# Designs tried in a protein design run: designed miniproteins, single chains, continued (3). Part 87

Each design is a single chain, and the fold is of that chain. pLDDT is the mean over its residues in the fold that is shown.

## One batch from the design tools (miniprotein)

Design m11205
Fold by ESMFold2-Fast:
Structure m11205 (fold): chain A 65 residues (1-65)
Amino acid sequence: SLEGELAAGLIRIVASVYGIDAEVELKDDTIIVKFKEDSEETKEAIKLMEKTAKNFGLKLEVYIE
């Protein structure tokens, strides 16, 4: 959906701004984010990503590799 693509794009921007290496995928109503590290920046980015997904009516799934 357009909303899903916009939300995923914003989430990618959040990762970039925080300097975080993350893979972002959109699957129907769910945004999947896979992080390479667990840091304070990762935790702050996740909070903003959760808010973004919620504002667009989407689910967020987070994985740390």
Scores: mean pLDDT 84

Design m11206
Fold by ESMFold2-Fast:
Structure m11206 (fold): chain A 101 residues (1-101)
Amino acid sequence: NPQEALEKIRELAEKMEPVVVQLGKLLENSDHPIQQQLSELGLSLPSLDFEDRLMALSVIATLVEQILKDKVELSPEEKEVIEQFLELYEELLKLVEEIKK
């Protein structure tokens, strides 16, 4: 059901907003370019419309994957928030795949 999946995507994107904002706040004083970009994008998420928000979440996921690949040193709090973000983003991708069918 594409309409039901779209409603769930919107609800999930709203649920992800506080997680992404928290991650952005944790990274705001980082000297690492990828962490700085992630912080700026995360903190801007509440001001975006739904379509721009989904685009921003996709970019944030890419930046998170790059941080993990580069083995950037993360605090325990940053790791916890990143793990929470990745779990929610995986759910989002499953819902997007349902719409494509």
Scores: mean pLDDT 83

Design m11207
Fold by ESMFold2-Fast:
Structure m11207 (fold): chain A 70 residues (1-70)
Amino acid sequence: MADELLAEAKKLLVKASNYLNEGDLKKAKEYLEKARKLADKLRELGDTESADGVLAAVDRLEKEVERKEK
């Protein structure tokens, strides 16, 4: 279960990164928000290390979105 959520979060992070590279900041934000929700589910299941890893990747990509917007 947690492994499946982690795999899905990683796929969402890859999609967000691809949209950032294309300049589609709206899509990038959408996929980052979905990844964040999966990180919350990982934490609820007790997989705090995987949740922290996903959230760190989300925060990094969100900063990149902000740099491109501002």
Scores: mean pLDDT 82

Design m11208
Fold by ESMFold2-Fast:
Structure m11208 (fold): chain A 87 residues (1-87)
Amino acid sequence: MELEERLRELERRAEELVRELEALVAPSAEQQEELRRRVAEIEEELIRLGEEAKALGEAGRPVLERLKELAGRLQAALRPHASILEP
């Protein structure tokens, strides 16, 4: 239950970020710094939830599949902005 709730919150936050990245035009340096911070926070949570799901074995498989899908969507949204959001 707690893991599922954290996954739903992560999905919500990542979908928000994906929408902002897709609409992103000429971000200011301040916006770029904020976006980098938010990306790092989401990536850190993806790693943490992924490790917890792996520890569950077969029971964690549906969570891992959702995390993989979410990570792929986030990476696709980041690709056009890689030169400004990746060091």
Scores: mean pLDDT 80

Design m11209
Fold by ESMFold2-Fast:
Structure m11209 (fold): chain A 64 residues (1-64)
Amino acid sequence: NAKEYHDKGLELMKKEKLEEALEEFKKAIELDPNFGEAWYNLGLVLKALKKYEEAEKYFELSEK
């Protein structure tokens, strides 16, 4: 389910596996588009990958 993908994404972020974390958070929002935490964490990963403009868009979506 969406929460399982989000939890896996958080674990991958702790291990600094940013690309894998990004994919898991994308799966979480695919299953639950209203999962604000997953949108926010997607933005954090994108910012860590220096994709600042994409990160900003995901942060804006996280408050919806």
Scores: mean pLDDT 82

Design m11210
Fold by ESMFold2-Fast:
Structure m11210 (fold): chain A 58 residues (1-58)
Amino acid sequence: SMEAIEELERIAVRLHIETGDAELAREVFEEGLKMLEEGRDPEEAIRKAEERLREATA
């Protein structure tokens, strides 16, 4: 799912821009990729990344 990977990249980039924390952004991206590798729903992986972005920027 290239589209899911692109969405995870967009979320990670936003997270980095808004928090200044490149390591957090990398962690969130890697977690999303791991979920995709484990065969989990791409929409679930994206939602998890969005939740982490929302919490970090609250």
Scores: mean pLDDT 85

Design m11211
Fold by ESMFold2-Fast:
Structure m11211 (fold): chain A 81 residues (1-81)
Amino acid sequence: MTPEEFEAEVVYALALIKAAISKLAAQRSTDPEVKAKHYEEAAKWFREAAERARSLGQTDIAEEMDRLAEEYKKKAEEAKK
């Protein structure tokens, strides 16, 4: 494994953890604005995970992460209504 591949794997794992934390925070929040903010954070971290998966040649995983990023971005928009 090259140093850049190792760094990409670490960043990918951290991004998934951050996305999971943000998703759970959004689900537990009762304030619509706070809920939306946490969903926005989850979308951001899924996008970061997608970029790192792509750099690792994991195209299928990257596409799934991009789909999740769009899903949570939409949830953030809906939460503000």
Scores: mean pLDDT 83

Design m11212
Fold by ESMFold2-Fast:
Structure m11212 (fold): chain A 60 residues (1-60)
Amino acid sequence: HHHMERTREIQRLLDEFGEAIKNKDVEKAEEYAKRIRQLSDNPALIESIEAEVEKAKKEN
């Protein structure tokens, strides 16, 4: 496991994801969420991100 490299990449993607959610840019949010899912082995984090995307879609 490469925790340092993977954690840093996930952190960058989370920053971008948060910005997309703030801007109501559902397409970008889904793109970043997909990348985070590919890098992360943390199901709680993945579920949290997917919940944020669903919330953004409903509030669009």
Scores: mean pLDDT 78

Design m11213
Fold by ESMFold2-Fast:
Structure m11213 (fold): chain A 82 residues (1-82)
Amino acid sequence: DKEKQKLLTRLEINRDFLELVAGSLEALAERLRKKAEELEAKGPQYQEEVEKLRRRAEELERAAEAARERAEELRREAEELL
C-alpha cells in the first residue's frame, strides 16, 4: 500500500528528472550545431573547431537518447507495479 505508493512516486520523480535532463542536453546540442554552422560559414580555417563542436553535439544527442530510454524503462517499471 504506502510502500508501493512511495516506490511509484520515486520512479515518477526519476523519470521526470531524466526527461528534463534529455531536453536540456538536446537544447545544448542544438546550440553547438548552430555555432558550428556559423563558424563553417566564416571559412575553412575554422574546420577543426567546427568538427569538435559537431562531435560534442553528437555526444550530447547520444546522452539525451540514453536518458530518454532510461525514462521509458522507469515508466514501464511503474506501470508493471499497477
Scores: mean pLDDT 87

Design m11214
Fold by ESMFold2-Fast:
Structure m11214 (fold): chain A 103 residues (1-103)
Amino acid sequence: SARAQAAAAVREAAAEAAARGREETARLLREAARHIEAGDLAGAIDQAERLLEREDLASAARVLAAVEYALHGRPAAMLRDLDDAAMKERLRERIRELREELA
């Protein structure tokens, strides 16, 4: 299923983070994957927000892309050519949009 594939992608990201010694990032990514598998996409978005607060923009973007894939069954568009400030604001907007869709 799209949800199972989305959770697997986030778990792979968690394993990569753990291999690089990023233990807190890995923990938040594992928690996001658990929420996706359970169908609690709101809980997964909460973990993406925590990653964003930690300035881990790449991991936050990966969780949000996985949530969109679980919801719509299609890959999310890749964000590129943005500086960190613009990326952070775009990810905040994406969190707001997804939370509104789930409400």
Scores: mean pLDDT 85

Design m11216
Fold by ESMFold2-Fast:
Structure m11216 (fold): chain A 67 residues (1-67)
Amino acid sequence: SKEKAKQALESAIESLKAGDLAAAEAGLREVMEFPEVKEEAEKALESLRQGDLESALEHLEKALKKL
């Protein structure tokens, strides 16, 4: 559901802001189960893997605005 996708996105955003990269990656994998936000979550995960936390956060916030 959109509500579950929103909760997963908000959790991933909070983990990124807290610097908990392991929790953020786990949250992104959960978000990728939702087709409506999967593309933005995949982009956020790639940014996270490259160490670009700012870009990862921007992709997650963009996905949240689409819901």
Scores: mean pLDDT 82

Design m11217
Fold by ESMFold2-Fast:
Structure m11217 (fold): chain A 76 residues (1-76)
Amino acid sequence: AEAEVLARARELQARAAEAAAAGDAEAVREAAVEMGRLAYEAGLASEEELALMEEHAEALAERTAKDPKATAEALR
């Protein structure tokens, strides 16, 4: 179960990195939010950590809009 959740999270991280490279801020935000929810539902993240992940998802989207290359490198 945990290994399957981590595999799914890595898939979402890869999708976020590809979206960031393409400058697609909305796709980056959605992938990051889904990853946070996945971790929370699997018991790998607390409610406080989920809230921080949601804030980080928005920050990643803003970074993607301003600097897609640097954001994509950070997510790889």
Scores: mean pLDDT 79

Design m11218
Fold by ESMFold2-Fast:
Structure m11218 (fold): chain A 70 residues (1-70)
Amino acid sequence: MKLKVGIPGDLTPEEVGRLARALAESAKALGFDELEITIYSNDQEKAEAAEKAAREAAPDMKITVKLVNP
């Protein structure tokens, strides 16, 4: 089962990482096996922060991170 979540583009990479970790932990706790995070930004550092944090929090979950320019 896949969870899809959008993250605002006005957060810093560090804030994006913290939010992505919390989302991955919550998705895992609720029994999701896939997490798709869409960040409304063109900042690659935000995508890297999200992917790293989410993957560390839920290593057995399929994690996809996308950047979308609003």
Scores: mean pLDDT 85

Design m11219
Fold by ESMFold2-Fast:
Structure m11219 (fold): chain A 72 residues (1-72)
Amino acid sequence: DQTEEYIKKYGEEAVKELAEAIEKANKEIKEVAEKEGEEAAKKKAKELLPKLLELAKRLGIPDAVAAFEASL
């Protein structure tokens, strides 16, 4: 539902690129959490968040990253 609304507002390619980046970041954070623990996962999330924000700004979809922040 959120993905469909973002596609309609911002365009399919931009939304897909950001969604793929967020999914990859979440996967890396989960892997770190499972292998190295919750504190290491939080550190990884803080490292990845600025890169996602920069990508979102470049694509014109800064609000989409707020959902990722809320998941941390």
Scores: mean pLDDT 73

Design m11220
Fold by ESMFold2-Fast:
Structure m11220 (fold): chain A 88 residues (1-88)
Amino acid sequence: MDRANELVAEGGIALQRGDYEKAKKLFEEALKVDPTNPVALLLLGRAYYKLGEKEKAIEYFQKAADVAERHGLESLAEEARKLIEEVK
């Protein structure tokens, strides 16, 4: 399995358990491996939002939308854009 995808999976579990600091760290590590991983960008935005860092959440949702659009992942791009509107 790709290391970035392993870190994203671990971070997703941490998010579900409410461990937002651990989730943030795991997604940041995933982005060090693959800086354009759109799922890691989206979920890092979610972790920032849960930690009360609204401006950083919007930044990462925007990055996720941009990368997802370039990769033809329209459902992920739409979800990222929806999250930007929900947190504004």
Scores: mean pLDDT 87

Design m11221
Fold by ESMFold2-Fast:
Structure m11221 (fold): chain A 60 residues (1-60)
Amino acid sequence: MEFYKNEIKRIESELKAVEKARELFKDDPEAQADIDRTIAELQKRLESIKKYEEEVKKKL
């Protein structure tokens, strides 16, 4: 059960790192586009984990 909360924390840390990287790579528009895509992907993954955690809590 702790695993999902740890995964959420990892995603939060990754989002913060990606946001910092976006600031560092402002001179590279291609890198910014890739970073923006990564942020969107992480947000969708977070939503999926949230639903999955709810299912796990109901079963366990």
Scores: mean pLDDT 76

Design m11222
Fold by ESMFold2-Fast:
Structure m11222 (fold): chain A 82 residues (1-82)
Amino acid sequence: SAADKIIERLKELAEKEKDELAKAAIEAARLSLEDVVAANGEKAIPGVIEGLEDGLKSEENEKVKKAIEKALKAIKEVLKES
């Protein structure tokens, strides 16, 4: 499924991330996606994207910003391929 592919990509991004705050941001995105999809199905993934984009607008830590941008890119790429 698209959700399973996104979760795998986010896990890989978190494993490669050396900054603890950036890693935590990627893991938070993964957990949010897992929870939202479990409750509402894959139709709710656009809402997760919107939440991450809103978070990005208010984030001041540059490493966390880049981590959120990488997570968003991974989610959007998987959805485009599905």
Scores: mean pLDDT 85

Design m11223
Fold by ESMFold2-Fast:
Structure m11223 (fold): chain A 97 residues (1-97)
Amino acid sequence: SSKKRKAAQLVAAAGVLLTAAVWYAEQGKLEEAVEDARAGTELAVEAAEIVGNEEGAKEVRKLGEELVRAIKEGAPVEELAKLALELVRKAIEAVDK
């Protein structure tokens, strides 16, 4: 229960940072976008690890790496938003196990 609550708080914080990353990318602020995408990914990975979901942590990390790559390559904002949403969704699923 306490571990799941802490993990849920980390997922919420990750969601805020990932939303900020997409917003910064839309503004052309790629350095800030990458920083927030990495920070959000690390919080989501920590959430999965706290509940002992090693496979979930790996999936979240892979999605985070894909998001950072897409930001650096100048992918459309719609693609970045979909990747960020999928990362948050996977983090929620990882914590709920």
Scores: mean pLDDT 90

Design m11225
Fold by ESMFold2-Fast:
Structure m11225 (fold): chain A 79 residues (1-79)
Amino acid sequence: NRGDELAKRGLRDGEEAKRLFEEAKSKEGIEATKLLMRAMALAVNAQVLAVQSVRLGGNRELAEKAAKAAEEAGTKSLL
C-alpha cells in the first residue's frame, strides 16, 4: 500500500527533523541555523507525506505519528 509507505517515510523524516531540531538547541551561530533549516525542511516534508498517506488510504495511526514528530520539530500539523 503506497499510503502506508508514505506514512513510514513521513515518520522517518519527522523523527530525523525532531533529532536535528533538538541538536540545534546545543549549537551556536551558523551551525545552529543549518540544523534548524534541515529540521524545518524535513518536518514540512513529513507533514506533506502524512497528509498524502491519509488521502491514499494509508494507516492513519502511522500518519498521525509522522505529523506529531514533525510538530515536535516546529511545524503545524496539516492533518
Scores: mean pLDDT 85

Design m11226
Fold by ESMFold2-Fast:
Structure m11226 (fold): chain A 63 residues (1-63)
Amino acid sequence: NLAKAEELLKKAEEAVKKGDAEKAKEYARQAVNYARRSGDSRKAMEIIRRAGEIVKKAKEVEE
């Protein structure tokens, strides 16, 4: 479900801005899972890439 993946990606970005690294990683992981289940490989790859960047930023926040 692409729409669900995009919603979760947005929540992950909001969590990073709030300094909640654990929530950010959880939402990003869920976004990737939903993106992989979508029939749109192009959009799925974009979401997966952005989720990876969010996880990277979340790791910097939890230092």
Scores: mean pLDDT 79

Design m11227
Fold by ESMFold2-Fast:
Structure m11227 (fold): chain A 58 residues (1-58)
Amino acid sequence: AREQALELLRQAGAEAAKTGKGVDVDALLEQIERDLGVRLSREEAERAVLEGYLEAAA
């Protein structure tokens, strides 16, 4: 569950890097809590998104 949530956030960051569109972290956190029952801090979520973004942008 937690790893699936972090992977979804990393994928969102990677997609943002490819498309140039921003990531709505708050909306993703709400979806993750609803679908997976996982609660993450904004800091954890933003870090996961940044990781995915940087990997895709490299």
Scores: mean pLDDT 80

Design m11228
Fold by ESMFold2-Fast:
Structure m11228 (fold): chain A 88 residues (1-88)
Amino acid sequence: TEEAIKELEEKAKKSKDPKEKAALLAQIGVIYLSEGDYEKAIKYFEEAIKLDPDNYGLWEGLAKAYEAKGDYEKAKEYKKKAEELEKK
C-alpha cells in the first residue's frame, strides 16, 4: 500500500546505517514487485545495492524484478552476480 511505502521511505531517509537503509529500500522494492510496478522495484533494488553491494539477496531481488518485467537477459546477469557473491 502507499502508506506502507511512505513509512519505509521515511525510515530509510532517517537511517544512518547503510545496511539498514539498504534493507528498508529492498522492502519497498519487494512491495512494488508484488504490485506489478517492476520499474519502481528495479529502482529501489538498484539504490539498495549502491549501499550494500555485497548483499547477494539484493542482486536476487533485482534479478527477480527484471524477470517479472520480461528482461530475461538482465535477470540472468544479475542472478549470476548473486551466485558469485553467495560463494564468498
Scores: mean pLDDT 86

Design m11229
Fold by ESMFold2-Fast:
Structure m11229 (fold): chain A 56 residues (1-56)
Amino acid sequence: MDGQFLANLPEGSLVDVNGVKGIHQGIDASAKKALVEVNGEIKEFPLDEATVELLE
């Protein structure tokens, strides 16, 4: 799934973004970035370059 899919997921969903597993924490729409919590840190991924998998 593309990065646009993250905009429709609830915060707290377990996801894999570009091979990085973490917790979906929302979208920064102004920067066009996905926010994923990995080991207590927020990592940012460009939405247009993000490949997303819902792990559940």
Scores: mean pLDDT 75

Design m11230
Fold by ESMFold2-Fast:
Structure m11230 (fold): chain A 70 residues (1-70)
Amino acid sequence: SEEFEKKYEKALEELSPEALAVAREIGEKLNEIGDKIDKFLKIYKELLKKGVPEEEARKEAAKEAGLEPQ
């Protein structure tokens, strides 16, 4: 794992400053989406356990997680 981390850091050093900035921005956006998905899944599972129908559970979980279409 340490050898992988060292190779990864070296690969990042070979990127242009512009490419590095883009990689960081993508990572930031992926973390934000991941947090919303985790919240959605948690609420969705809880609603299903309470006997809420799948379609209604999905809509409610998406609303609470901030995944509603704009």
Scores: mean pLDDT 74

Design m11231
Fold by ESMFold2-Fast:
Structure m11231 (fold): chain A 69 residues (1-69)
Amino acid sequence: GMEVAREVGRKLREMAKQADLLAEGRGLVKKGKKLIEEGKKTGDEEKIKEGEELIKKGEELIKEAEVPL
């Protein structure tokens, strides 16, 4: 009867890790958008590029967290 309790615990751990990846991805997208806005206002192309890279990384993490197996 202990097998079901172990599987539930493992699923909760995986869900917690997916939630962490989702939160990290969303944080990167938000930070990237702010960098792009600042770069556009200051004419800083490097900030725009950094923001675009952060958005790309964040979107990939979100996709990995949300893609069903």
Scores: mean pLDDT 78

Design m11232
Fold by ESMFold2-Fast:
Structure m11232 (fold): chain A 60 residues (1-60)
Amino acid sequence: MEEIEERVEAHLELLGIEITEEAKRLLVEGVGEDEALLVKVLESLRDKKKITLEDVKKVL
């Protein structure tokens, strides 16, 4: 799970997007080790400056 958290943070840093701790936890739990799902979810949220728990709930 820590490796996925690092990948989420690295991807969001490249896009200049912030994520709340609650949203990051839900995202990591929801995608597990599925890199394709992670990319798809982050692409759906790319227009956000900050990703919230509600944003993650809508795309999972």
Scores: mean pLDDT 75

Design m11233
Fold by ESMFold2-Fast:
Structure m11233 (fold): chain A 78 residues (1-78)
Amino acid sequence: MKEELVEYARKLAEEAGLTPEERDRILATIDQLVEQGYPEEVIRALLDALLGRNPAEAQRRMRELGVTGVEIRAPPPP
């Protein structure tokens, strides 16, 4: 389970052009959510929002889940 989420996050981060530091923050968020017992469905939805759609919505959802130590910056515009 965790390994699948990590691999998924790495693939999305590469496609989104994130830095290694941003990727590592996302992986740390996955670790935290898994340790806290959040369902895989919730974690995958958060990853999709963070890396593919709306970083602001993803930040809001992370705060709702009590994840307060992670700051994800939007990738710079092309």
Scores: mean pLDDT 65

Design m11234
Fold by ESMFold2-Fast:
Structure m11234 (fold): chain A 66 residues (1-66)
Amino acid sequence: MQYLVTFTGPVEAEVGTVLRLIGRPDVEVTKVGENSYLVTHTGSAASAAALLAELRSLPHLEVKEV
């Protein structure tokens, strides 16, 4: 599963979220723009759904499934 993540808020929120994501063993993060990242999930469908729900709950962040 892949998610396009775009940050719409302060740089501190972006940095904190990116560091948390790259710390996950089943997640790869690729920067695709100044405030946009492609998040690739390599785990189960259930853990992918949990990640998507987590990302959608975060402030100053837009998420699209790709």
Scores: mean pLDDT 79

Design m11236
Fold by ESMFold2-Fast:
Structure m11236 (fold): chain A 55 residues (1-55)
Amino acid sequence: MEERAYELARRAAERNKGVLSDEEILATAVFSAQVGGADPETAERLAREAVEEAK
């Protein structure tokens, strides 16, 4: 569950790097993590980790 959520968040961050603002990338990563099955709190944490790793 968390592995899939993290993977989707990371792909969203990597795909939008250089296209969207940092705030928009984070928002997209949070949404992708939730689609992957994470609850809102876990999605926020995983999205922040994924965005940092994608830099």
Scores: mean pLDDT 79

Design m11237
Fold by ESMFold2-Fast:
Structure m11237 (fold): chain A 66 residues (1-66)
Amino acid sequence: SKLEKLLKELKEIIEELKKYDDPLLKMTAKALENAILMAEAYGEKYAPVIEQLIKWAKKKLEEAKK
């Protein structure tokens, strides 16, 4: 499903964020993990929310790589 593909992508971004020794990025990763739990509870209708969170998380990850 679309949601399953989006959750896989978000989980990969979360694991990348968790590699950084930065308390703010670790808190961000934890908040995104909670969003995954909400998406699993709400199902496919939550896919647009996860898509927006992926865009935001990618921006945070790119900023962290510098």
Scores: mean pLDDT 81

Design m11238
Fold by ESMFold2-Fast:
Structure m11238 (fold): chain A 59 residues (1-59)
Amino acid sequence: MKLTKEEIAEIYKEADVDGDGGLTPEERKRLAELLKKHGINPDGVLTDEILKKIVEITK
């Protein structure tokens, strides 16, 4: 299974408690759990920088 930019942004919004596009380690954990649920390895696919870029692009 693969996620689109829109799906990743939706998952990020669900995990991001600040709403300002900044990811804390705790928010990254929640995002990782959501991606794991979708069958994606978050540690291998997403870094903090990539997640910030995705949010910026999809905004």
Scores: mean pLDDT 57

Design m11240
Fold by ESMFold2-Fast:
Structure m11240 (fold): chain A 58 residues (1-58)
Amino acid sequence: SKGEKVREALLKATEEAQKEFLEYLKKHPNASLEELLEQFVKMMDIIGEAVDKALAEV
């Protein structure tokens, strides 16, 4: 069902987004608050795109 696909997409995208954000923090220990916020927005975009793709595949 669409709901199951969206749920799985959310779980996977959240895991991938968190991993990418953590890697950014490890590589950029002196990142500013502004840079951290930009990465947070990027993380949210990854999750949103995954949901949109899951909904579009019907």
Scores: mean pLDDT 79

Design m11241
Fold by ESMFold2-Fast:
Order: sequence, then structure tokens, then C-alpha cells
Structure m11241 (fold): chain A 83 residues (1-83)
Amino acid sequence: SALEALWEAELDSLLEQARQMLEKAKKEGIEKAIDTLEKYIAALDTWIAVAERRGLQSITARLRAEREKAREELEKLKKELEG
């Protein structure tokens, strides 16, 4: 649908922007990277809820995959900070 195509294009832009912010935060330090990842996961949770409500199955699946990757990276960084 035209709506799904619009959401796909906007999602691509938002994910690219988020990845750039995460890479910058990683260069600033582990604590900043953790904070940025936690905020990114919260944003992903919001986007997933909206996509699910709108029945955008492909977008929802893609967002869930991104959230899982972000969660795994967050857990790894937290272990490095606690060690």
C-alpha cells in the first residue's frame, strides 16, 4: 500500500539517523553509548506499537529485529561497564 511504502521510506531514514547517533555515542564512551541505546530501544518500542496498531506486518517484524539487536548490544555494553 502507499501508506506502507511511506512508512518504509521514513523508517529507513529514522534508522540511519539512529545508527549515526549510536556510533557517535560509542566514540564518546561506554556510559553515553548505554544511555543512547536505552533511549533508542524506548523509541523502537513506541514505533512497534504504532506499526502493530496499523497492521504493518513487515515493518513490525523489521522493528522487532532491530530492537533485539539493540537489546543484545546493550546487555554486552552493560557487562563491560560492570566488569
Scores: mean pLDDT 82

